Designed miniproteins, single chains, continued (3). Designs and how they scored, part 112

Each design is a single chain, and the fold is of that chain. pLDDT is the mean over its residues in the fold that is shown.

## One batch from the design tools (miniprotein)

Design m11889
Fold by ESMFold2-Fast:
Structure m11889 (fold): chain A 97 residues (1-97)
Amino acid sequence: ATQEQIDADAYLVAAAVEAVTFIKYPSEEGARRVAELLRKAGEVARHTPDAAQILRDVAELADRVAKSAEKAGFTQVADELRKLSEEYRAEADRLAA
């Protein structure tokens, strides 16, 4: 694995851990931390051979957290996460084509 693959996986794992914390203890700050970690994972993933798969995983986690944030009333960060999910899913599909 390249350093970029390791870094992308590390950010995605960190985002998943923060997402679990957010679901148990919903806060706008928690949702924003997830969004930041997912952006870092996506940016690094672009430089990896596994970019399409990592970006799909980022998009799926972003969508799940967006739905939870919307339900909790954190509309702005939910919209940010939804856009992030759509953007990275589109990029993953383009890379897989």
Scores: mean pLDDT 86

Design m11890
Fold by ESMFold2-Fast:
Structure m11890 (fold): chain A 68 residues (1-68)
Amino acid sequence: MSQFERLLKAAKVLIEQVEQALKNKAPQDVIDELLDGAESVINTLLEKEPNSKEALELKKRLEKLKEE
């Protein structure tokens, strides 16, 4: 597995953890930490591959979650 593939998988897991934390009404500090982690990984993915369909889709999911 390449570094990009590992980061992509990590970003997906973090997004899913944010979605679950929001559904479970987790403490705001936990949600903020997960959002920051997901954003950091997604930004790194987009710096490496700006036109990555998967990374762009994850960014859209992250922005939607920030609105909740």
Scores: mean pLDDT 81

Design m11891
Fold by ESMFold2-Fast:
Structure m11891 (fold): chain A 90 residues (1-90)
Amino acid sequence: MENIDAIVAHLLEQGLLTPAEAEELRARMREEVAASESAREQAEVAAALLSLPEEKRKEIEKRIEEAKAKGGGKEEMEKIAEEIKRLAKE
């Protein structure tokens, strides 16, 4: 959140945003952040997953569903997310 506020302030200083636009962007970003860091992480992982070949994507999606069905903890989800990011970079 602080990083986003700093970016918006920088854009305002550069004249790329009006004060009204900066205020709207801050409000929207706060809503998005309040909707969660978890949602941001999920969006990042989803974007990486969508960049994978269809076959690999289906395999990972199945693993995610199985982990969620078992009440998968943070550690298990972090391992899956890291694998998705790694595969997307290759």
Scores: mean pLDDT 67

Design m11892
Fold by ESMFold2-Fast:
Structure m11892 (fold): chain A 95 residues (1-95)
Amino acid sequence: DIAEQLKELEELVEKILKANPEEKAKLLREIIEKFGELGKAVAVALLEEGFVSEEELERALGQPVTEEVKEELRRAGLEKLRELRAEIAAKKAAE
């Protein structure tokens, strides 16, 4: 269910916000492995918001983070994340 997936993603994001640098890299990898392109887009969003460093994200991805990579992942994943959050909010309002 989409609601359970987003709740788990939100819990991992909360852990990243409170984590030390070594823990951030491990948690970023966990998000990416569990949520694929959506997880990568969330990781890029955390970088853009200043919650993680480029080094932490590159370590989690195992490759250099270029502006092209950031842009592609943002387009695919962040749009999907926004749609999923809207769907969950609509379902909760209907209950």
Scores: mean pLDDT 72

Design m11893
Fold by ESMFold2-Fast:
Structure m11893 (fold): chain A 63 residues (1-63)
Amino acid sequence: SSAVEAAIAMLRRVAPHLSAAGRARLAEEITQRAKELAAQGRDDEANALISAARELGLEVAPL
């Protein structure tokens, strides 16, 4: 939880300053992290991360 909360806080800080290419790369990294969380049974944390990324306009793939 604390690690995911820190990741979401970093997303909110960094995403507005990224280029389109940077945002696409970040979306890929978030998708991969969310898949890893879901594979660990941490679905609530995976969904929180995806929701935060989508609120910031990142194109994150579903689980």
Scores: mean pLDDT 81

Design m11894
Fold by ESMFold2-Fast:
Structure m11894 (fold): chain A 83 residues (1-83)
Amino acid sequence: GVELLEEIQKAYEEGVQAAKEANNQALLDELQEKTKQIDTQIQQLQQQALNSEYSADLEQQALNLFQERIKFSQELAEKAKKL
């Protein structure tokens, strides 16, 4: 839903801001690279779900990856704030 997309975007923006405030390019690069990898996996799972008898399982895997994306961004923001 829209709320999930807003939470994903908020977590990402907080991670970017924390890395910038820490002046840590390596953390910013790590956040961007991990986000791209997860987004690619989500897109692949969603595309497979459109043509699969196991669509419910694939959709659940995609939802789990959205949660991992949020968690990674939040953990990176906390790590940046401790620097």
Scores: mean pLDDT 82

Design m11895
Fold by ESMFold2-Fast:
Structure m11895 (fold): chain A 79 residues (1-79)
Amino acid sequence: KEELLKEARELLREAKEAGREYLRLKAEGGDPTRLTGAALRLIGDLTGASLLATKAGDKELVEEAQRLGKEAGLNIEPL
């Protein structure tokens, strides 16, 4: 459980960074390839964080991951 929570928190931190980059690129009207890459990184990190947090039973981390996805305009579901 402890290892799952640590990994979930790390993925959530990466997701926050990816989310900021994605929103920045979206606001700039930038290169579609860069925007797609940022979106995929965000989706991967949020999905991983949500899955690990769910396995660890941490509802707050799951809600945080869902909230970040919603803020970016994405629907994130665990695998």
Scores: mean pLDDT 75

Design m11896
Fold by ESMFold2-Fast:
Structure m11896 (fold): chain A 85 residues (1-85)
Amino acid sequence: MKYESLTVEYKTDKSTAEKMKEALNKKIGEKLTAEEAKEILSEVVDDSTAKEIADLIASKTKKPATLGDATVEGDTLKITLVVEN
């Protein structure tokens, strides 16, 4: 089996990015659908922001993905998804 790593980047402010990172870190190693990401992120950010990130995740892959990592670089949230090819 081959695994592929995909990165989703979302530019926001540092405080918002850190809150989203903390929420996502609880789900590292678990399957993350766009709908699940929206539910998790809507606990810490506005529904519009959660939807934008969910839409970005959906745009990267139609295959089931596992959350590999969530990091913050400056004002940018970086989400690493692991997809089985």
Scores: mean pLDDT 82

Design m11897
Fold by ESMFold2-Fast:
Structure m11897 (fold): chain A 87 residues (1-87)
Amino acid sequence: LEELKKEAEELYKEAAELMEEAIRIFNENPSVPVSLLSELFDVMSQITELYRQLMASTDEEEAKKLLEEMKKKLEELKRIVEQIRES
């Protein structure tokens, strides 16, 4: 369980770094669509909720499922950030 929570901490840090990059790009380039920024915040909100649930979990199987969902959402976040980079 502690290993799963540690991995979740690392994923959350990566998501936070991607958010900082995207916000920096948006501030430097106002032509970035607001829809991409909204999508970015929505996905980050989902990652934050999954992280909160995982950190509160006492069941290893549940934590494992939450971690896999976090990984999927992180890949979605990366895709949005790539679109922002291309803007």
Scores: mean pLDDT 84

Design m11898
Fold by ESMFold2-Fast:
Structure m11898 (fold): chain A 65 residues (1-65)
Amino acid sequence: GLAALTIVGDKPAIGSDGTIYNKGDTITVYAEKITVSEETGMLTAVTTDGTQVLASASDVEVKAL
């Protein structure tokens, strides 16, 4: 399914295409492709067009669509 990933903290999320997502921005991603690293605290996700997104897990909120 799809999820809305919203940037809620001050650290931006970065797309593999060079897009920078800032606080208040919302990204539509595949819910099943969200991964969080316990070692680094980093969240990775994939948008519907195949762009990889990297964010700090503590700076984002995820809501199922």
Scores: mean pLDDT 87

Design m11899
Fold by ESMFold2-Fast:
Structure m11899 (fold): chain A 59 residues (1-59)
Amino acid sequence: EKKKKELETRIKNIDAEIERLERQAVLAHINGDHDTLASLLARIRQLEAEKKKLEEELK
């Protein structure tokens, strides 16, 4: 029970972080900030991988 709630909270926090980074990536793209865009996309990919791992633990 407690472990499931902790996993669900972490997944929710990761979703919020990804959404925030996606908004920043759109702004970086519009501004032509290639280095920032690349960094943000790499971080989003890392968070998506972590989310997938947590979702597997939830099953």
Scores: mean pLDDT 83

Design m11900
Fold by ESMFold2-Fast:
Structure m11900 (fold): chain A 112 residues (1-112)
Amino acid sequence: MSEGEQVKERIKKAIKEAFPSWSDEEIDALVEALLRLGLSEEEILAAIDYLKENAVSETLISIKTAIEILRKLGLNEEAIEELERLLKERAVSEELISLSDFIEALKEYLES
Protein backbone atom coordinates (compact mmCIF):
# COMPACT_ATOMS: atom_id res chain seq x y z
CA MET A 1 0.00 0.00 0.00
CA SER A 2 1.06 3.60 -0.54
CA GLU A 3 1.86 5.85 2.46
CA GLY A 4 -1.48 7.63 1.96
CA GLU A 5 -3.35 4.30 2.06
CA GLN A 6 -1.50 3.39 5.29
CA VAL A 7 -2.50 6.75 6.87
CA LYS A 8 -6.15 6.15 5.86
CA GLU A 9 -6.07 2.63 7.38
CA ARG A 10 -4.59 3.92 10.69
CA ILE A 11 -7.29 6.61 10.95
CA LYS A 12 -10.03 4.08 10.06
CA LYS A 13 -8.75 1.74 12.81
CA ALA A 14 -8.78 4.58 15.37
CA ILE A 15 -12.39 5.51 14.47
CA LYS A 16 -13.48 1.84 14.64
CA GLU A 17 -11.89 1.49 18.11
CA ALA A 18 -13.59 4.74 19.28
CA PHE A 19 -17.00 3.91 17.71
CA PRO A 20 -17.24 0.11 17.26
CA SER A 21 -20.95 0.34 16.27
CA TRP A 22 -20.20 2.51 13.17
CA SER A 23 -20.41 0.92 9.72
CA ASP A 24 -17.31 0.70 7.50
CA GLU A 25 -19.19 2.94 5.01
CA GLU A 26 -19.67 5.71 7.62
CA ILE A 27 -16.02 5.43 8.72
CA ASP A 28 -14.70 5.55 5.11
CA ALA A 29 -16.91 8.58 4.32
CA LEU A 30 -15.68 10.48 7.41
CA VAL A 31 -12.00 9.67 6.70
CA GLU A 32 -12.33 10.82 3.06
CA ALA A 33 -14.10 14.06 4.06
CA LEU A 34 -11.47 14.93 6.69
CA LEU A 35 -8.56 14.14 4.33
CA ARG A 36 -10.17 16.29 1.59
CA LEU A 37 -10.12 19.21 4.07
CA GLY A 38 -6.29 18.87 4.00
CA LEU A 39 -6.03 17.72 7.61
CA SER A 40 -3.03 15.81 8.93
CA GLU A 41 -3.29 12.37 10.58
CA GLU A 42 -2.55 14.03 13.96
CA GLU A 43 -5.35 16.62 13.51
CA ILE A 44 -7.83 13.93 12.44
CA LEU A 45 -6.97 11.70 15.44
CA ALA A 46 -7.39 14.68 17.80
CA ALA A 47 -10.82 15.40 16.24
CA ILE A 48 -11.87 11.73 16.73
CA ASP A 49 -10.87 11.90 20.42
CA TYR A 50 -12.85 15.15 20.87
CA LEU A 51 -15.88 13.62 19.11
CA LYS A 52 -15.74 10.50 21.34
CA GLU A 53 -15.60 12.62 24.54
CA ASN A 54 -18.35 15.08 23.48
CA ALA A 55 -20.86 12.96 21.52
CA VAL A 56 -24.37 12.70 23.01
CA SER A 57 -24.45 9.03 21.91
CA GLU A 58 -22.66 6.78 19.38
CA THR A 59 -24.97 8.20 16.66
CA LEU A 60 -25.75 11.79 17.76
CA ILE A 61 -23.80 14.98 18.44
CA SER A 62 -24.92 18.52 19.18
CA ILE A 63 -24.65 21.05 16.34
CA LYS A 64 -22.56 23.19 18.73
CA THR A 65 -20.08 20.29 19.22
CA ALA A 66 -19.91 19.72 15.43
CA ILE A 67 -19.07 23.43 14.92
CA GLU A 68 -16.43 23.31 17.70
CA ILE A 69 -14.78 20.30 16.00
CA LEU A 70 -14.66 22.16 12.65
CA ARG A 71 -13.19 25.25 14.37
CA LYS A 72 -10.53 23.09 16.11
CA LEU A 73 -9.66 21.56 12.70
CA GLY A 74 -8.69 25.07 11.47
CA LEU A 75 -11.65 25.89 9.20
CA ASN A 76 -12.16 29.64 8.72
CA GLU A 77 -15.33 31.41 9.93
CA GLU A 78 -16.81 31.62 6.38
CA ALA A 79 -16.51 27.82 5.97
CA ILE A 80 -17.94 27.30 9.48
CA GLU A 81 -20.96 29.53 8.71
CA GLU A 82 -21.72 27.59 5.49
CA LEU A 83 -21.29 24.22 7.25
CA GLU A 84 -23.52 25.38 10.15
CA ARG A 85 -26.24 26.17 7.57
CA LEU A 86 -25.87 22.68 6.01
CA LEU A 87 -25.86 21.04 9.47
CA LYS A 88 -29.06 22.85 10.49
CA GLU A 89 -30.79 21.76 7.24
CA ARG A 90 -29.97 18.09 8.08
CA ALA A 91 -30.51 18.26 11.86
CA VAL A 92 -32.95 15.92 13.65
CA SER A 93 -33.79 18.81 16.04
CA GLU A 94 -32.71 22.42 16.76
CA GLU A 95 -29.75 21.09 18.82
CA LEU A 96 -28.87 17.63 17.48
CA ILE A 97 -27.54 16.09 14.29
CA SER A 98 -26.79 12.45 13.49
CA LEU A 99 -23.16 11.54 12.79
CA SER A 100 -24.25 10.23 9.35
CA ASP A 101 -25.87 13.61 8.51
CA PHE A 102 -22.78 15.45 9.83
CA ILE A 103 -20.65 13.40 7.38
CA GLU A 104 -23.11 14.13 4.53
CA ALA A 105 -22.95 17.89 5.29
CA LEU A 106 -19.13 17.75 5.10
CA LYS A 107 -19.34 15.91 1.74
CA GLU A 108 -21.85 18.47 0.38
CA TYR A 109 -19.59 21.36 1.45
CA LEU A 110 -16.55 19.73 -0.25
CA GLU A 111 -18.55 19.17 -3.50
CA SER A 112 -19.53 22.87 -3.70
Scores: mean pLDDT 76

Design m11901
Fold by ESMFold2-Fast:
Structure m11901 (fold): chain A 57 residues (1-57)
Amino acid sequence: DKTIEETAKKLKLKYPVGSVITESQRELAEEFGVSQSTVSKALKELEKVGAIKIKKK
């Protein structure tokens, strides 16, 4: 999905490699102008390749 790939690219630009993402999917969705589902999928792809870590409550 092109939208997920573009969102992942924006996340890479905002967060250095190895960053822990503390923002909610809702906050990131509002910031990037995409759905929470798109953010969730983009974050999973970046976590899968080791580029970021996601903070869970």
Scores: mean pLDDT 75

Design m11902
Fold by ESMFold2-Fast:
Structure m11902 (fold): chain A 71 residues (1-71)
Amino acid sequence: EDELLAALPEELQQQIQDLVKRIEEAMKQVKELYAAGKPEEAEELAKKKSAELKPEIDAINEQVDAFVEKL
């Protein structure tokens, strides 16, 4: 878990941290919409954010897999 993250190149660690922050921010916005009584808008935002983040998640997963395979 943390040991694997520490073993990754610094650039990849930074990309993972940036992605985690973006996911947390998106989840916060979705939760705020639910709290405001706007579940339909929350669901639509969640789907939109998931679609926007998917390419970045896929790219990072490919980089992690390529690095682990070289170990």
Scores: mean pLDDT 79

Design m11903
Fold by ESMFold2-Fast:
Structure m11903 (fold): chain A 67 residues (1-67)
Amino acid sequence: MTLEEYLVERLREHGLIPEDADEEKVREAVRKVAEQLGLDPEAEIESLPQEKVNEALASFGLPPAPA
């Protein structure tokens, strides 16, 4: 699972985006935030440090990911 896919899933799970929202627009916004944090949005989430994943989640007001 990529960082982009993970962040989109977390946003939907927490009700921050509607399920019928334009997926490409949501992915574009998530990708832009990840790149601003110096993260590759297409990187596999397991290849990224948990600290950086949590930093991305915090940028959207989301709680840290369980390990």
Scores: mean pLDDT 76

Design m11904
Fold by ESMFold2-Fast:
Structure m11904 (fold): chain A 79 residues (1-79)
Amino acid sequence: PRSVAILASSRHPAEELGRVAREVAEKYGPGTVTVREDGGWSEAGIVLRMTREQAEAAAEELRKRLPGSVVTVMYAPER
């Protein structure tokens, strides 16, 4: 497992996006979930330690639960 950041951007309300992001993140353990809204777009960031397979599964669940969302997985550099 390594530090992974998953960013989801969508036109779904920030409250809905944040709820779904937290539910998805909880499957993989304790982590940080941040949510912001800018104009008509909402963004959720999930940062926690997981495997690549877990990160890909989480991203797919976010895309399935929030249709039309742009979901990006980033592997945070380790020092």
Scores: mean pLDDT 78

Design m11905
Fold by ESMFold2-Fast:
Structure m11905 (fold): chain A 95 residues (1-95)
Amino acid sequence: SSLLQQLRDLLEQLRKMVKEGKDINSDEFVELSTQTNKLLRQVLDELEKANLSDDDQLKIGELLIKYVQKLYMEGNYEEALDILGELVDHAERAL
């Protein structure tokens, strides 16, 4: 999916910023993370319509819950972005 590739590209940019110690409150990080979340919503909508197997749906759901927990409950951006990467990898294999 072209949306999955775009999500991967944004995710890799965010991971690079975090690895380089860029401020997560910077305008650049906030703009890219906002764009990433919008694209993630579009990807999730496509995956719901793609009639994936029950096992693939369950795995994507588990990864999404872990991503949300790491990002919004723990503020752990490094682990959150790694989990999002696993979700993208799994979605590409399932499609």
Scores: mean pLDDT 85

Design m11906
Fold by ESMFold2-Fast:
Structure m11906 (fold): chain A 63 residues (1-63)
Amino acid sequence: EVKEKLEKLSNELLDEIEKEFIEKQEEMEKKGLGSEVHDKYQEETAPKVEKRLAEMEKEIEEL
């Protein structure tokens, strides 16, 4: 049950991040900043999300 809730929350968080990312990418493309900023955003965001998910999973296991 707790793992199912965590998995659902992580998926919802990723969906929100993707939506925000797409909007920012469109704005950056209009300014001509394109693909490099896209790569940088993913590189910075992905490890933070993974780290947070791992920490939450560890906290649940300690319960």
Scores: mean pLDDT 68

Design m11907
Fold by ESMFold2-Fast:
Structure m11907 (fold): chain A 88 residues (1-88)
Amino acid sequence: SMEIQEKSKQIVEEVRQAVEAGDLEKAEEIARKGGFELGELGASEDDVHKTAGAIAQAALDAGASSEEARRIATAFVKGWYEGKEKAE
């Protein structure tokens, strides 16, 4: 849906900004919360995997290490599982 696509783009940009500011903890928090919201909205596994990839790439482009980028993307996917369970 357009709402899921717009929210995904917003999450990617906010993660990029947090990493550029050197705040990796904030980047993980943004990713987890954003994932949760997408889970509540009913985002598919395909949508989530594409967004997780975009988050990881944005973090890398902003100067995060591969390990840091993976951690942020993992937080996003965990958030999605939690939001999906809550949506019922």
Scores: mean pLDDT 88

Design m11908
Fold by ESMFold2-Fast:
Structure m11908 (fold): chain A 92 residues (1-92)
Amino acid sequence: TEAEAFAAAAGSGIAEATRESVEAGKEMAELFAEGALEYALRHPEQADALFAGGRAVAEALRADPEGAEVGDHLARLLERARAEFEAALAAA
């Protein structure tokens, strides 16, 4: 699906950035979380698949010793993005 493709592309980009530095990986994770929130708000029916894909990316990063810090950061960002998504839907 589109959401699965978006998460897969983001995962590849975050992994590449993390190989350069933890700081670059965190920056890419922040961009992905922001994009995921905006996508979920436009396509609420795909939100669960998108956030599930994002969690899978975070877990894959955590499996690598050098990626664990970026994976933890991404997991926290996705939790906040999901909370913002749910709050926005409740306000609508």
Scores: mean pLDDT 84

Design m11909
Fold by ESMFold2-Fast:
Structure m11909 (fold): chain A 94 residues (1-94)
Amino acid sequence: MLKEEIERLYKEEKVEALKKIYEELLRKMREAEAAGDEKTAEEYRELAEFAAAQLAALAAKEALAAGEDLTEADVLDSNPAAALEREAILKVLA
């Protein structure tokens, strides 16, 4: 039921909707834990872990599609001298 909805959102790449479901599952898990319903808490935990895995897969796909943005965001390589050297090398190889 809910697992099928999570799978559908993953296929449709609905990151925001999938994130909302993940947050809702975490809330329901905490409510079940507070109520002493360990069985229901475990079921919501498994669904939340599944939703988290789908979100991680979408994030990895988006990161791979971004490519150059990942390299720029990875601030360790943001030396202006290195950027100029890379541009010069790419112009020679083209």
Scores: mean pLDDT 68

Design m11910
Fold by ESMFold2-Fast:
Structure m11910 (fold): chain A 76 residues (1-76)
Amino acid sequence: MEKKAEELGKEAVRLAEEAARLVAKVLAGEGTEEDLREAERLAAKADELFEEMKKIGSEELVKKTHEEMTSAMLGA
């Protein structure tokens, strides 16, 4: 169970990082409106995977994944 939750969490973080990179590209003036729409789609998918992970993951894993996703989206 935990290994599956860890895999879901890793995928969610990866999608959040990809979404953040596309947003940063658009803000730098090098991205397109399509890049922004793709970022929104990736962020939504990341949220879905995180919610699935929360149902089966430990509290520690959920908190770690939430921090990683937040850091990715904020560029911190």
Scores: mean pLDDT 80

Design m11911
Fold by ESMFold2-Fast:
Structure m11911 (fold): chain A 68 residues (1-68)
Amino acid sequence: MPTREELLAALKAESERGIRALAASRGWSDEQLQAQIARANAAIEAFVAAASDEELRVMWRLLQHERA
């Protein structure tokens, strides 16, 4: 089972990858890109902090499935 820190890092990395791809397709400025990454990271941090160990385990499985 991943630690909260490992899951947090993985979720942030996946979110940033998706946001960067979206920014490239939509022609976002670096400022818009950084603002969206910051908002996503804040939301992920709040979610992970409030999540139970069971919810974290489910999220980790879903993340591994998406990467496979």
Scores: mean pLDDT 78

Design m11912
Fold by ESMFold2-Fast:
Structure m11912 (fold): chain A 113 residues (1-113)
Amino acid sequence: MTPEEVLRRLIEVLEKAIKELQTILDNADKLSYEELRKKTIEVLENFKAELERLLPHLDPETRGFVETLLDLIDKAIEFIKDPNATKEEIIDVMKSLIDYLEKAVEELRERLA
């Protein structure tokens, strides 16, 4: 896999995570607390797995970014698994993560230009 192909695959993984989290947010009013938690955890665990598969192919700078992102995802999963986390707090975590990922996609796309 070329460095450019790896970077494009990383962007695709980030954009997929944004889309899946946004879909949960758009339907949050229709989801039970348990459904919201389960769907969000599933998206984050799948996202983590896709990022871990890319790690061996990343350049050192991009690897550092992805390792930081993996730590943030782990902390988000632990927070959402806490029975004291409210639906509103879970929604806020998803919104913060989407904002972070959107900025990351923009920065990574600039590296391809």
Scores: mean pLDDT 88

Design m11913
Fold by ESMFold2-Fast:
Structure m11913 (fold): chain A 79 residues (1-79)
Amino acid sequence: MLAAAEALADRFPAEVVALIKRAIEAQRAGVEDPALEEEAAALDPEELAAAEEAVIELFKADPEAVAEFARLSEERRAA
């Protein structure tokens, strides 16, 4: 997962890749990082969306990680 995000470093801006890596790490650890939401809002949404889609495609090889990601995203939206 983090390695998958690192694989995107050559394709996306470093700040976008760093944010994706932090988001994956926080969700895998089962903790909420509100600073990630603020930083994501400051980035280019198109670049963020493209990087997120690429990482999600790599996550298909690990369905447990994808399920956990979705669950934590729903909990964050409810707050």
Scores: mean pLDDT 65

Design m11914
Fold by ESMFold2-Fast:
Structure m11914 (fold): chain A 70 residues (1-70)
Amino acid sequence: SDKLLEEIEKIYKYLAENENVEEAEKKLKELYEKYFKEKGNENVPINLVPIEKEKALKIAKNIVKAVEIS
């Protein structure tokens, strides 16, 4: 959903600015737990597998750049 995507973008912006992968992962977990609660246990394959710090930072920086250019 758009709401989930917006919140993910906010978390990745935080990661790009602060480079704190642990806090970003914690926020992502909390966001997905909230999403599942709001959806009433929807059987959607949302998998929060921790990604490597380098990949997390690269994704975060790409999202921030895309939002700033748009």
Scores: mean pLDDT 60

Design m11915
Fold by ESMFold2-Fast:
Structure m11915 (fold): chain A 87 residues (1-87)
Amino acid sequence: MMSVEELAERARERLIEVLREHDVPDFEALAAQLERDAAVIARLPREDVGLAIGITAHEVALLVPEVREAVLEVRREVEREIRANLA
């Protein structure tokens, strides 16, 4: 089963990929923020990880509305992996 650290890292990598593909203005600053957020999320209790990733995705979607659909897909992928770990 995927660990909390692996889930946080996967979400970070996927969100950075989305930002890179869409040539967002403050890419370097957003990527650095996602790296910091992933480090914090990796230390959270398993039950809080889904909410924390959801909050991070929501913040990215607010800053870059044009990537909202791709960011929501990353959130759905991570939520599926969390549910698979609960079964």
Scores: mean pLDDT 76

Design m11916
Fold by ESMFold2-Fast:
Structure m11916 (fold): chain A 112 residues (1-112)
Amino acid sequence: MDEEIEEIAKLGLERFKKEAEETGKPAKEYIEEARKLLEESKTRENINEAFYLLVKAYMVATEPEEKKEIEELLRELLSIQPFSPIQIKILELLGLTELAEEGRKKEEELRK
């Protein structure tokens, strides 16, 4: 299961990186799209879409302020609903280790 989750997360990140490079959108556009979804409705679908938009934003962000804003928005998503194991692994692979640990702790508490 863990090996399968890691493979899915890696493939997802490769796809998101390719999409971000092909579209040439700056991090700010992904952040604005994610904010719009959250303002419209905090449904599971919108939160998951916002998560992946913020992942793309983080991958293309070069400014520390943008990365911090993305991390704060991801923490807001985590406060609304727990992340899936795949989402937690994606955060870990992005180097958002503290946020991934926070998500993993919530998942472990739910399992126990």
Scores: mean pLDDT 81

Design m11917
Fold by ESMFold2-Fast:
Structure m11917 (fold): chain A 65 residues (1-65)
Amino acid sequence: GPEIDVDGTDESVARALLTILEENRDKLPPEGQQELDKARAAYAAGDYEGAIEHAIRAMALLEAS
């Protein structure tokens, strides 16, 4: 959970990526929005590695747009 802030952990990395993607959700193509939704679901489940994987995919789609 967000109670412990440890720089460079998977949780912190996932949170940073999700924040950027959520701010740019309207700029994401449908595939990117789907990957963002998967990343958010993984984060909520405590699967921070999965959240990062999906967030990176969404980020790549955002940058390619």
Scores: mean pLDDT 79

Design m11918
Fold by ESMFold2-Fast:
Structure m11918 (fold): chain A 76 residues (1-76)
Amino acid sequence: AVEEILKILEADPSNKDAWNKLREIQAQNPSKAIEEYVLKLIEADPNNFYAWSFLADNSLDPAKKEEARQKAFELS
């Protein structure tokens, strides 16, 4: 369930498997709530490459998507 993935990311924000599962869920059922959660992770750590990378691919806001692409590139 998405709630289990979010708990994993709260404990380990760099867990690649959890991020991959979240991407699969978002691709099938786009959710503003998932995006809001990812934005909170970025507020806690603005250098979280995985969170910016997720928004670059999945944000429902084109302007935020572009910002996230630039940030992910800078952090890579």
Scores: mean pLDDT 81

Design m11919
Fold by ESMFold2-Fast:
Structure m11919 (fold): chain A 63 residues (1-63)
Amino acid sequence: SLSKEEQEDLEFVKKLIDEGKTREQIVAELAKRLKERYPQLTDEEIRRIAEFRYDRLVERLKA
């Protein structure tokens, strides 16, 4: 199951995929969203979380 935040990110990622955005572009946009939600985290931590979340959400879209 996905949290509400992860469900919102799933719809966001799906929209960007439908727009033809690359993994790099989508991860960068997820990182911006995550930094707004978790301003206390470093940019490196945010990037790592964004990459993990992208991979997880793409797997959910294929299921």
Scores: mean pLDDT 84

Design m11920
Fold by ESMFold2-Fast:
Structure m11920 (fold): chain A 72 residues (1-72)
Amino acid sequence: KIDLLKLNRFELTKLLLENVEGVGPKVAAEILNYLKDHSVEDLINASVEELQKIKGIGEELAKKIREFIKSH
């Protein structure tokens, strides 16, 4: 088990890129942009609705990201 709260923004974004279907390089870049103005903890605690505010993340992808975070 990986403690996601101990990851830096690059490590967390890479983990999502490698493990969540639909998180490609473009979405990963937008997650990194989000993490310029928000903490890793903010992303980990973000609701499905909050994740959808990130460019390229729709409802289905936001749910997949949320479930991945919840399982780790």
Scores: mean pLDDT 85

Design m11921
Fold by ESMFold2-Fast:
Structure m11921 (fold): chain A 87 residues (1-87)
Amino acid sequence: DARKLVGQAMRYVRNAVRALSAGDAEEAARHLERAASLESSLPNPDPEVIAHLREAARAARAGDLEEADRHVQEAIRLSDQRMQRLN
């Protein structure tokens, strides 16, 4: 069920946002990688969402938490736009 996978990915993204706010870069990166993997498992994965989630994880591990947050927010924006088009 693609809707359940999207919901799970969104929960990982929210956990990543909390980890970034707490300065926990490694925890944020792990959540973002799990979100990207779930997105990749969808029948019609969004390559832009996946790219932003992976770049966010890379930036977080590099200690660039502002860049990580920027990529996370873009992934959320793209995902929200996709969900609006599906409904």
Scores: mean pLDDT 84

Design m11922
Fold by ESMFold2-Fast:
Structure m11922 (fold): chain A 97 residues (1-97)
Amino acid sequence: MEEIKKENIERQIEILEKSLPNFTVPVAKEILEDAIKRAKEYLKEGKYDEAQKVLNDGAGLASVAIENGAKTREEVEKLRKELVEQSKKNLADRIAK
């Protein structure tokens, strides 16, 4: 199923590149541009799962940057880690009940 993965990643990159000019938060735009670059490099190497992960992580970090008005990538990465860990704990607690 590598062919389907490749096509899906290429489509995601195209959509993100077309959306970049609409981003008003500089750090979010920078995060997405970096994610697109890394994903393209992984695609060139045939590493489709790594490309998909980079795009997913980049989109998540960009979302956190926009929602929190973050100014630096370090702040975004810290906030994202805390939110993901809290979300996983909350979901586990709700499922267990």
Scores: mean pLDDT 76

Design m11923
Fold by ESMFold2-Fast:
Structure m11923 (fold): chain A 65 residues (1-65)
Amino acid sequence: SSRVGAELAIMGAALDVGGYVERIEFRDGVLEVTLKEKDPAMRERIKAAVREEGRRLGIEVRVLE
């Protein structure tokens, strides 16, 4: 898949669980996802959703807080 396609899929996974992502960017082959969520429970849901989508796409995801 293209990098743009992967970024859109990961963004979609976060939005689907009602989460806000401040930034998504590829760095050294890893997709970095910066969260804009202050609720710990929602933060864990977003992390789980983006990691699951990353696993499905075969890409490494790093969550930044």
Scores: mean pLDDT 82

